# Designed miniproteins, single chains, continued (2): the designs that were tried, part 10

Each design is a single chain, and the fold is of that chain. pLDDT is the mean over its residues in the fold that is shown.

## One batch from the design tools (miniprotein)

Design m4318
Fold by ESMFold2-Fast:
Structure m4318 (fold): chain A 72 residues (1-72)
Amino acid sequence: MEPKKDILSGEPLSEEDKVLVGDYYLSKKDHTLLLYVMKELKLSVDDAINYLKSLPIEERLKLLEKIEKGEK
């Protein structure tokens, strides 16, 4: 069996870090990014995944930092 990979990074996912959203497997961090983008931009899961895949890794990391700073 092929290991499940994060749809955004392509990295292999551990069973403990694996989150299934619709038909997509995500790390917990990328799941947090997905939820943020869906809420902020009012996107569906599919549109949010496509948006995040269009971003370079550095921009995704900046969004994660912004989310972590914005959570109160």
Scores: mean pLDDT 76

Design m4319
Fold by ESMFold2-Fast:
Structure m4319 (fold): chain A 60 residues (1-60)
Amino acid sequence: MPTLEEVKERIAELDKRPPSKEVLEEAQKFAGEVGKYKASEEIRKLVSDYILKITNEYFS
């Protein structure tokens, strides 16, 4: 199960890339992996908020 720090680093790495279908797909895959491991509420909220943010940025 990823730590809060690892999740933050993964989000930061994705956020360095311009919004694209590939970034969105990678972010969604990462969210699915986090959900599979029943991560803490903090981690789940962080990932969920990021997915919402990047989806809005891509489709805006």
Scores: mean pLDDT 74

Design m4320
Fold by ESMFold2-Fast:
Structure m4320 (fold): chain A 68 residues (1-68)
Amino acid sequence: SAREEQIRRLLAEGRYVEALRLVDGVGEATARRMAEDLEAGSKATAQDYSVVYRISLRDAEVILRAAA
């Protein structure tokens, strides 16, 4: 989708907070926390991200793949 493509592009550019704010159900505070986890090299799986941040498994997979 256009949204997933935009998320992937922003993550590839290191614009984590902007990318994560585009994820359904993610507000600014959650986006910042997720960005900190990604920047720190979190060992969380897509399943862990989906459960912890209450996002779809698909969005979690897109985020972790693009941030790698």
Scores: mean pLDDT 82

Design m4321
Fold by ESMFold2-Fast:
Structure m4321 (fold): chain A 103 residues (1-103)
Amino acid sequence: GISALKKIADILKKGLKSKTIEEIKKKLKEALDYAEKENADKLVINGLKLALKYVEKSKTLEEAKEAVKIALESVQAVLNNDYVKAIGQILKLIGDLLDIESE
């Protein structure tokens, strides 16, 4: 529901204020656990899983924050019923993950 998506967005916003990659990972896991518990949209759950995979491979805090920002923008797009934008953000995360895995 909309309340669950708002809570997920709030957790991700706190993730963007994190000072370490480990804090970002903790916030993404918290958001993912909450999304799964609340049976959130599969697009949101998959977006959070992709963001977490990217953060686990991130070398810098800024790379990790970019993944959280893309995930947040996807959740906000779903909240606005903008599924085209939400899918676009997920595809960006997939591209970013493929790039980091090729290094």
Scores: mean pLDDT 84

Design m4322
Fold by ESMFold2-Fast:
Formats: C-alpha cells, sequence, structure tokens
Structure m4322 (fold): chain A 89 residues (1-89)
C-alpha cells in the first residue's frame, strides 16, 4: 500500500545518505512497485503509475555511478516522496 511504499522510500533515503547506494536502489524499486500496485484501481492511473515507476527505477539504478551531490539529491527526493505518500495514505 501507499503507506508501506512511503516507509520503503524513507529507508532508501537513509541508506543512500549513509553511502549504501545498492541497498537504497533496491528499497526504492520495492517502494515504486508497491506505489504502482496501490494506484492500479483503473487502467489510466495504472498506465501512468507504471510509466513513472519505470522512470524512477531507471534514475535510481544509475545512482551507483552518480556523484556524491547527486546521490544526496536523490535521497532528499525519496524522503519528500515518502512524506507526500504518507499524507495520501
Amino acid sequence: NLEKAAELYEKASEYISKGDTKKGAELTQQGVRLESESRSRNDLDREISDALSRMTYTIMSKLEKASEEKKQQAADELKKRSEELKKKA
């Protein structure tokens, strides 16, 4: 559900901030999957959520090679997304 996805994004942000970009990317992928599943009530929303999930995963999968500043930016974005989802859950 959205609340569980938010928790995963929060944990991913923590791992990335601590330098564990691989674990952070894995948790982000799990969060994206749960968020997409939670939004699958109609076909149009499902299609949009799936496209967003693919884009987010692609960005996160490149974190391993990203600069330190970009890794921190990604962590901040994940934390913001987590907070947004908690408000909607």
Scores: mean pLDDT 70

Design m4323
Fold by ESMFold2-Fast:
Structure m4323 (fold): chain A 119 residues (1-119)
Amino acid sequence: MEFTFDGLTPWVDAAGNLHLPALRVTDAEGRELFRAEAVTIAADAPLAEAGRVVAERLRGLAKAMEAAGLHEAAAALRRGAERVLAATSREAIADAYAEGVGEGLLALARQAAAEAAAA
């Protein structure tokens, strides 16, 4: 089993806006597991609102992963959401999101390797 990810790296622009790129996750058969549109969180939006929006995306992705039986990836994404909510800056939110998605991707790679070894 293999997965395709797009939108791993959020960023903060020169004006202070937080950009979350579009995210799409598919399985090896091309079946869509999760999709989220690109989101821009304005520089003047409260930090708590930015954290909530980003954490909701990670939790949504975690639910999709868990529904697909990808429990370690789901757990990594939930830890990412908790780190996002604890973040004290927009850049810290972006870093927490990237780390959570990266940990989820590593969990998927480990599961795929284990399944290949068992086959």
Scores: mean pLDDT 79

Design m4324
Fold by ESMFold2-Fast:
Structure m4324 (fold): chain A 58 residues (1-58)
Amino acid sequence: MLLVATKDVPEAGPWTVALKKGDVVELLREVDEHRALVRNLATGREGVVGKSLLEPAA
């Protein structure tokens, strides 16, 4: 499933991923109700991000 970052997100720790507004990410797994493990398709990096920061890409 492809999602889009709604705003810039800096890297906040070793388990997180940095995103730019408009970056397309692949949902790998839901971690909990607030967080998801994603892959940033622009960078190839994987990490946890807040679900509220993502919207469906299509």
Scores: mean pLDDT 78

Design m4325
Fold by ESMFold2-Fast:
Structure m4325 (fold): chain A 115 residues (1-115)
Amino acid sequence: DIRERVDELTKIAINDPSKAEEAVEELVELARELGSAAALAVAELARERGVDPAILAVALRHAILRDQYLPASNDAAKEVIKKGYDPETLLELLNVGGRALGETEPYTLEDVLRE
């Protein structure tokens, strides 16, 4: 249920620019309901920097799923990179979430593209 909802909202944010901001707001609300500290850290940094909603949705998805001990595939990250979004901004947000989850090694572009 959580994974399907998170994946649905992320897909909307990537594929429908007119609904992307609303989809991100729903992901942030899910993060609050689930108590996902990693996703809330990602959302806070993105708010300060003015990150594109598609990039933010992918990073929120990854953090929420991992905070729930669910596998987070890199399919959404690969899709947003294919669409021409900035990989460096995506990696920054993924690494903010990873640090909040206790990860010691940063994500690289190769890691994201390999799955």
Scores: mean pLDDT 83

Design m4326
Fold by ESMFold2-Fast:
Structure m4326 (fold): chain A 106 residues (1-106)
Amino acid sequence: MKEEVIKRAEEIAKRGEEVAKEAIKLAEEASEDQELLSRAIGAAITAIGAVTLAWLAKKLVEEDPSKESIEKGEELVRQAEEDLKAAEELVKEVKKKVEEKKKKEK
């Protein structure tokens, strides 16, 4: 159980860093569109939040291997996974609109 929480937290942190990096790139590409820029920034913040929750879950379980800490770590990992999925969906939507805008006129 402890090893599973740590492994899941590390996987979420790695995936969340990639999502945040893509969201920042999309924000740079959408800098002239305030709505797309705002959504890209929101996705980056959400992904960074998920990485933070994953980090906290790992630290909690490593420092205190009690049943209560493991259960709290599992809750934090679950919340991080949900936040990361929301960020991934936002990135997908922003990416689609940025690509559509690039193909329309000058």
Scores: mean pLDDT 83

Design m4327
Fold by ESMFold2-Fast:
Structure m4327 (fold): chain A 56 residues (1-56)
Amino acid sequence: SQQMRDDMVQSSSDTLRSLGASQSEIDRFRQVASTMTVQQMVQYTGQVIDDLIQRR
C-alpha cells in the first residue's frame, strides 16, 4: 500500500502541475500528502484543485 500511496501522490502532483501549480506548491503538496491516508489525500487534492481553479 505504500507503493499505492506514492503512486497517488505522483498522479495528484501531475494533475496540479497541469492546472498551473508552481514547483514550490507541488513540493509542499507532496510533503503534506505523504503524511496522509489515501482518503485524506483525495480530499486534500480536491481542495487544492478548487483553490487553483478559483484563482483563474
Scores: mean pLDDT 80

Design m4328
Fold by ESMFold2-Fast:
Structure m4328 (fold): chain A 84 residues (1-84)
Amino acid sequence: MEKADEVVELLLSDDPEKQLRGLELLANMTEDEAVAALDRIAAMGPKGREALRKALEQASPELQEKVLNISDKVREALRRILEE
């Protein structure tokens, strides 16, 4: 399984621990891997956006900061998904 597909599967889980694990994996990805995962989430529309939002709401400030600091491209992708 590609890392992007693994992150998407974890974030779409109903298990809060898996959702947080998905964010941890995303935070440790390269820019290209993270963008690929976020593009897959964006392609799912409202369901993908809601899953990402719920995971971020449960994340520590440190984990949120790590995700936002992967790159400017990742930050832009996150903003587009969450901002509509």
Scores: mean pLDDT 80

Design m4329
Fold by ESMFold2-Fast:
Structure m4329 (fold): chain A 92 residues (1-92)
Amino acid sequence: MSYKEMIDKKFEELKKALEAGAPEEEIRRVIGDFVASVFLFIHLEPDLELAKEIVDYAKSKLDEIAREFPEIKPYVELAKQALDDALKIKEL
């Protein structure tokens, strides 16, 4: 499975939760699951350039969902920061 296929699957899970009006705790959990899945791909990818592409793709999906559901922007910003921090650790 490509990283894009897995990110797209996790993105669809988040979108469905938001469309269903899931409670804030559930939305936080689903966003956390999305970030954890992306973090695993970053950790397992030995090519730093490709790891950066994974982060950029994930962040683009988070920006897309935040445009559709502006109420989750604070959680999206925290998720993007966590992904940036994971990439910085990988660069060490």
Scores: mean pLDDT 82

Design m4330
Fold by ESMFold2-Fast:
Structure m4330 (fold): chain A 106 residues (1-106)
Amino acid sequence: MVTTVRATVTIGSGEVGPQGILDALRAALEVPGVEQVEVLDANGNILGVANGRSGGIAVANKTVKAGDTLTIVVRGTREAAIEAARAAAEALSRHAGVSSVEIEVE
């Protein structure tokens, strides 16, 4: 069954630029069973999107700073969507200090 998973990532220090978003989307796409990944800023602007079947990725030239949140939205099978959301959040933590990650399954 296809499920949507949302991960809310809070940036505690540093910043996440386009390369950080790209690395997060790539990490999520490595998980089999992922259909779609989106990364949104705190204002709901799309920072990046990825298609799990084609491997197509598009990233906006935007930077997110300490004190802001990112939302990672993954669509796929339940286990794959959870694993991909975690992988994307971990990739973001390599670019900036992540203070919290909250994962919700719909």
Scores: mean pLDDT 86

Design m4331
Fold by ESMFold2-Fast:
Order: C-alpha cells, then sequence, then structure tokens
Structure m4331 (fold): chain A 61 residues (1-61)
C-alpha cells in the first residue's frame, strides 16, 4: 500500500510541476494553444491519480 501511494503521490507532484511549466508558456501567443492542450491533459491525469488514491483508501476500509 505505502509503495503504491508513494508512486501515485510522485505522479501527482510531477504533473503539478509540468502544469506550472505550461502555465508559464501560456504567456507566449505562439505556444498558447499547445500549452493549453497539454495543461488540460495533465489536469485530467492529476484527477485520475486522485481517483486511484481514493480507491486505495476505499479498499483499505
Amino acid sequence: LAARLDSLVQQAIDAQKQIEEYTKLLESPELREEAERRKKELEERLQEVARQIQRLFDEAG
């Protein structure tokens, strides 16, 4: 359980870092569309990781 939770937390941290990087790129008109799309994909991944963490707690009782 702990190892799986650590892995999911690390994935969330990595996704948040990438979201911050793409948020900075939104200031560049040439990169805005790609940055917005990538940021949305990362936000969806972060939500999926949150669901997996919740499921682990639900399975633990």
Scores: mean pLDDT 80

Design m4332
Fold by ESMFold2-Fast:
Structure m4332 (fold): chain A 89 residues (1-89)
Amino acid sequence: AMEKARQLIEEAIKILEETAKWAEEYGKKNPKKRDLAEKAVDGMKLGKKSALDLQREIEKMDPEEALKLAEAALRNAKALADGLKKLLE
């Protein structure tokens, strides 16, 4: 349970990082959407900070509770990434 929770949070962090890089590159290629892309990158960085904070906090939690929070973090990261891509494209 705890190992799976760690893996899910690492996946969430990776999604946020990769989405930030994609948004930055998209903004460079699409000048009309540059300001929106920059705000999106800032949002992804804030999301990553929250995920890193959660990664530390789960180590103090019951493994089952940690897993539920990690699953929620991954769902939220995926939803944020998907919503951003649809907003920019």
Scores: mean pLDDT 84

Design m4333
Fold by ESMFold2-Fast:
Structure m4333 (fold): chain A 69 residues (1-69)
Amino acid sequence: AAANDAIAAKNLEAGLATNTLAGIRAGSHEAAKLATNPEAKEYALKGAKATTLEEAREYAQKALDILKK
């Protein structure tokens, strides 16, 4: 539902705002549980599994961009 995608987007924004690997992974993990858009969910799952800050930011931002469209 649109409401779940909005909450997923908020979790991704909060994670990205921390500018830390742990924060972005946590936000991406919560977004992956909530997102109903399959492409956004896939990128959020990749962000939750990221091992570098750059990788985490890239996947979280891609998931967020999809959810904000």
Scores: mean pLDDT 84

Design m4334
Fold by ESMFold2-Fast:
Structure m4334 (fold): chain A 80 residues (1-80)
Amino acid sequence: SAEELQKRALELAEEVKKRIKEIEEELKRGKISQLQALVLMLAELGELELEETKMRRLGIEPSEEFKKKFEELLELAKKI
């Protein structure tokens, strides 16, 4: 259902947020380079973009909550 797909998209966004914060902390601690952090961030953001694309292809408009979280994650990634 559309409701289940929206819920899964929001759950994915929360998981991506956690992984992006982990990447930021690893960069801050010198465990990874800025380029490595950028590549990892792009992979995480790409997973959200793919999820949005799949929903749109099914005729399902992503929720405003999902769009807001995606924008927040893009801003977080820009801090690299």
Scores: mean pLDDT 86

Design m4335
Fold by ESMFold2-Fast:
Structure m4335 (fold): chain A 66 residues (1-66)
Amino acid sequence: EVEELIKKLEEKGIKLSKNEAASILEAVKENPNPSDLEIEAIADALGISEEQARTAVEIAREVLES
């Protein structure tokens, strides 16, 4: 799961460490539909833009479904 997420994120130009990718997967497992405020919190925690955080959450959701 973490490795698949990292690969898909790299295809979208988003580079995260394994720890950062794992934290997104865990967040999406807890809440698959995060609010805008939760997306902002993820972006701030990872040092990425809100747009990148939204993309990462969407891809993480797809990985968890697979």
Scores: mean pLDDT 79

Design m4336
Fold by ESMFold2-Fast:
Structure m4336 (fold): chain A 104 residues (1-104)
Amino acid sequence: MREKIIEALKEGKEKVEKKLQEYADKSTPEQREAFNKLLEKVKEAADAMIEAAERGFNVKSTADGAVRDIEKAARELATSPETQKAADEVVKLFKEMADKAVEL
């Protein structure tokens, strides 16, 4: 089960990072800083969940905190309709990753 949790988190992390890079490449220079901050938070949050899983800790508590941190970072990005769509999609993908990891 631990190996499946780690794989789900790694796949989810890559998927979220790819989607964020797609939006960043199409963003304005002003929004690029916000995308980079969100990308950093996604990486940190996903890595924390992966580390918890590798150490045999309860991933659920880490996941709940990680989702909250990503929702907060996404709000900083959501300053226009275009960036709001990106923020919503990133939060959705991150939650899907967290939910899969917790269910395993």
Scores: mean pLDDT 81

Design m4337
Fold by ESMFold2-Fast:
Structure m4337 (fold): chain A 73 residues (1-73)
Amino acid sequence: KVEELAEKLRKLAEAYRNAAESTEGIAQVVRDEYLKQGKLEEAEKAVAAMQRSADGARELANTYEELADKLKA
C-alpha cells in the first residue's frame, strides 16, 4: 500500500534526523573531553568529522522524505 510505504520512508527520514542530532550532541561531549585534556586540534577535528556524518544523515533524511512525498503526489 502506498500509504504504508510513505509512512515507512518518513520513519526512516526521522531516524536519520534523530541520528544526526544525537551525533551532534555526542560531538560536543567529545569536544569538551578533548579540551579538558588540552587537545584543541583533536577537539576541532572530532567535531568536524562528526558534523560531516550528521550532515550526511540529514541528506539521507531529505531523500527519504522526498520519496515519500512523490508516492503521495
Scores: mean pLDDT 88

Design m4338
Fold by ESMFold2-Fast:
Structure m4338 (fold): chain A 68 residues (1-68)
Amino acid sequence: SSLEEKFEELERFAVRAFLEILAARPDLSDAEVAALQAELEAIMREFQETGDLEAAKARIEALRRRWV
């Protein structure tokens, strides 16, 4: 797959993880939601440098387990 296709797949994976965390954690403050978004953005940025889709997906899954 192209790097662009991998980025799109990772973006969809990140959005699903984000929505799942929000659904599981309706108690999260705006500041906590912003922190979660910042962590996901950091993973997406690292992916743009490395191109390692599986490593990025593993990091998002680990993040999801920490937040849920």
Scores: mean pLDDT 87

Design m4339
Fold by ESMFold2-Fast:
Structure m4339 (fold): chain A 93 residues (1-93)
Amino acid sequence: SELLERAEELKRKALEAIERGDFETAIRYIDEMLRLAERALKRGDKETAKKIAELAREVAKKLLEKAGDNKEVILRGIGHILRAIGIEIEAEL
């Protein structure tokens, strides 16, 4: 799947951004991954949507682990996890 391949690339880039403390860039990559998952859902590709959402949730969890006391980053990470869970649930319907 082209969408899944792009999501795996975004996961690598997001994790790299997190490791160097570039949370703004990491957040943008996670947002793009979630858009790819939503696009897969809209197209009826539930398997791809679920896989991408799971990858996005994994990255968002790592973002939260590295966020420290940065409230903006924490709230964005929580929002990403909730969006990913919503996509995963919808993909099972």
Scores: mean pLDDT 90

Design m4340
Fold by ESMFold2-Fast:
Structure m4340 (fold): chain A 107 residues (1-107)
Amino acid sequence: MEEEKGIELLNEASYYLKQGDYEKAVELARKARELNPKYQATADLLIAEAYLKMGKYEEAVKHAERAKETGTPEQKARAYRLMAEVYRKIGDTEKAEQYEAEAKKLE
């Protein structure tokens, strides 16, 4: 029951992220995260991507780091690629390349 609600919230967050409603995506992903620790990594990845799209790079890295701590290898790879994108946007090419290399090790 709680699992169904969490999945629904994550799917809705992903929908709003694609539509460019980043604030709504963050709101819904945070609700999913609070329902069950099982959703933490997926929720933190969605929140990190939303913050990256909003130009909130510090918050994006913070949530990607959280996803890396609790995620599956696939989710960790996504977190590393997201951090690489942040560092590319702020002009740190060396860190971006390091995070891309870490993502490839998990694939």
Scores: mean pLDDT 85

Design m4341
Fold by ESMFold2-Fast:
Structure m4341 (fold): chain A 95 residues (1-95)
Amino acid sequence: SAQRELAEQIREAIEAALAQADELLKQGRYDGVAQTAKQLAAAMRWLGKAPLDPELRREVAELAARGAERLAKQAKDPEAKAALEEAARVAREVA
């Protein structure tokens, strides 16, 4: 369906953002991690208002939340950790 195709595009964008944050975290580029996490949080706030099927919205928001939570546990920098925890919190609210 068109909604499932949109959800897949959103999923790919979330996976790309999480992969970028993970790579930046491995490189110790904490400013980049914080920026990516803030962009993910903004995207989740937009997703919460998007005209998407609730079940599909929950699926992609849960993906973002789990990814951000995992990265937050690995983050040693307090600003990057806080930004990832905020992205996870916003994603959980949308799910």
Scores: mean pLDDT 88

Design m4342
Fold by ESMFold2-Fast:
Structure m4342 (fold): chain A 65 residues (1-65)
Amino acid sequence: MEEAIERLREAARRLQELGYLKLPPDEFVEAVVKYAVDIQLAADTAQRMADEVEENEKKRKEKLK
């Protein structure tokens, strides 16, 4: 549980830094926990989204090289 919450928070931070998350990471994590959502599924989904966004940015950077 705690590990999944940490993964969710880290993924939310990464998404916020990339401009894809409007909510503060802590508020996002709190909302997920409050509504009894599957926290592991939420963490996996957020991590996947962060990975995809980072891969997209890498492709854009390579085009600029």
Scores: mean pLDDT 71

Design m4343
Fold by ESMFold2-Fast:
Structure m4343 (fold): chain A 111 residues (1-111)
Amino acid sequence: SKKLQEELKKKIKEKIEELLAKDESFTPELREATLAFFERFWNGEEVADEELAKYSDEELQRITEIMQIAVLMSLAKLPEEEAREIVRNGDQEKLDELSERVKELVEKIEE
């Protein structure tokens, strides 16, 4: 199961990198921040307040959206357009359904 967890992490990270490469509005610094925040998220670590304070609310929202889109595409196998629409519209019901599905998959991988 550890091998499946590492493969899943790599798949999500590759999707984040792909999405960041397509978006010219992400500076090199913001791209590095997105990947660093994903690493902390994957390790179950909180991002320090001092690190968050380096970015505007708009930048933090964009980082969060890219990570959510990448997770939906990688774990729920959604097309990019559908994943972007769900995240943009804040479809909480759909996000909750997908979050439950992701949790079930993670629990099965850890067994």
Scores: mean pLDDT 76

Design m4344
Fold by ESMFold2-Fast:
Structure m4344 (fold): chain A 55 residues (1-55)
Amino acid sequence: MEADYAASLAIQKAIEAGASKAELARLLHEVAGLSQAAIANALGISVGTVRRYLA
């Protein structure tokens, strides 16, 4: 519940700031501690793309 809230807040703020999907993926990983699969689902991209952004 709290992790979902933190992730939603991070996504919302980053979108308003014009952040790229790579920046969003890193914020979700660092701030919310989301798995690569959860980030892929939240951003609507593949797990492989998330791995590239976090590499």
Scores: mean pLDDT 72

Design m4345
Fold by ESMFold2-Fast:
Structure m4345 (fold): chain A 55 residues (1-55)
Amino acid sequence: SSSDIASINAQYDKENSVLLQKLKAAKTLSETRDVLTESFDLQGRYLAQLIEAKR
């Protein structure tokens, strides 16, 4: 539903903002790679939630 999609988008934006802060704080290549991995995981969860909400 449209209401579910709006909620999912808000959660995605919030989590993406946290990852951006982590990326800015990263001091090593390893830390940067960890943030990138979390970003790809977030994108996957976001897509799955959108598919479920769309039905």
Scores: mean pLDDT 85

Design m4346
Fold by ESMFold2-Fast:
Structure m4346 (fold): chain A 64 residues (1-64)
Amino acid sequence: MLKGGGVVDGKPYIATRDGTSVKVEEAESEEEAKAAVEETEKKYGKDFGRAMEELAKKLAAQLA
């Protein structure tokens, strides 16, 4: 399972990908969103962390 985070219009969000399923939720804090990105980067590398961050931002923008 891959996790990413991002900030859209000052609000932090987390994206979670499990296979073909993607879920986006508002994070409790910027620290939580940042931790999700760092976890993905440590486990899968910076490219995956960045991809999940971009996905979180795009999906969060649709909710805003």
Scores: mean pLDDT 72

Design m4347
Fold by ESMFold2-Fast:
Structure m4347 (fold): chain A 87 residues (1-87)
Amino acid sequence: SMEKTRELLEELIERLRELIENNASLDELEAVVKEAYMRMLDANVPEEVLERFVEAVREGAKVYKETGDVKKGAEVLIEKLRELLAE
């Protein structure tokens, strides 16, 4: 459902914010992102939403690779997830 999709994305955004605030490692961020993806699959989130989610993760990862800054990469991911929620 759209309600469940919104809930999962909002929960992920909150968890990512907490991880950034606590200077979490890349491994911790990746684990949380992977868990969120699996939960979205279990909730039968539409394929189009899953594709947008993967694209958001790829964009955050690109920023991390270019800057070496885990926080900057995660902030870009959060921004892209918020854009997905606004649709």
Scores: mean pLDDT 86

Design m4348
Fold by ESMFold2-Fast:
Structure m4348 (fold): chain A 92 residues (1-92)
Amino acid sequence: SAADVADTMLRSADDLAATLRALQARFDATRSDDDLFRLQLEIMAATGEIVVLRSMAARTTDPALRARLDAAVARLDALVADARAALAAALA
């Protein structure tokens, strides 16, 4: 069902959020090219997930599910912004 797909995507969003936080912390500690590249790849993955979650939020008639999807988008957007700012500061 659409709800089962949304629950799967929300779990994926939780995993992406945890991975972004871990990779940003690791890059901040190491400043290595490998950790920079891993963080860039995860930013791309999170950006793709945000597009999918926004599409689901726009199409759902369930206000509780919309709120969960909107919250997941806001959280990933904030983490992506923080990660991009950390990369920009390190490369300046």
Scores: mean pLDDT 88

Design m4349
Fold by ESMFold2-Fast:
Structure m4349 (fold): chain A 97 residues (1-97)
Amino acid sequence: SALEAEIQAAIEELEKLAENNKNPVIRSLTRIIVEQLRRLARLAKTDAQKQALLALARDAIDVVKESEKEKDDTVVTTRLIGQLLRLIGFEIDLELE
């Protein structure tokens, strides 16, 4: 589906951003987010779940892109940890419907 293609494109963009980031902590956290997004993309069944996952992937992209402008890497790191927690919440919602 078009939505599945958009999710895959967003994950690939995030993976590329991880590889090019100068901060090793941001790179590692972004790679973990990529791995979780790939796993959750296989588990998402409904269009609503897929749309929510796409939004989470795009939010993570925005956080990593903003890291190039942000003077405090702690702010970016905290936001990426927040994205990981949101992915955990998404997985719990998948199990509970």
Scores: mean pLDDT 84

Design m4350
Fold by ESMFold2-Fast:
Structure m4350 (fold): chain A 100 residues (1-100)
Amino acid sequence: SIKEKLAEVLEEEADSLRFRAKDIHASSPEVAEQLEAEAALLEEAATLVREGNLEAALKIVKEIGTFKPLEQAIELTLAGNEEEAEKILDSYRKSLEPYK
């Protein structure tokens, strides 16, 4: 389902952020802490998406402010435009490959 794909992409971004945080912690602990905080928020958003609370998930992603394609995918899912949301998620997932 689109909801499951949304949650998976949010979790994949969170995992990517945690990986980058570990790599930079020794040289940039403040930036590492910020990445860990953003990862935790994305994990919360993924849980809310799985629970069907897309509005709460969207609020979290908007507060972070740096994941505009994820905001758009949630908004399109809320509007019932699952096909366009899926295209954005598939494109975004490919952009995460360099971090895996």
Scores: mean pLDDT 86

Design m4351
Fold by ESMFold2-Fast:
Structure m4351 (fold): chain A 78 residues (1-78)
Amino acid sequence: MLDIEELRATRDVPRKFSNEELYELMKTEKLDSWGGAPNPKYVDTNTGLLLNETSAEVYLVTDPDADLRSIEEIKEEL
């Protein structure tokens, strides 16, 4: 279980991951999954964590400020 509050505290804010950065990290399988993510559908642009539909529900309860973006939308905007 990832401590999102600790991640946010140690980040160089205000930088979010760009669509291009997220896509490159996804292609190279360098993004971690939160809560297990077979068939990931979402990425948190703040942390770069991969989420499926089930893990996304729990993740949003953990961090309601999370900026989840569909992997499909990211691919369409490239």
Scores: mean pLDDT 65

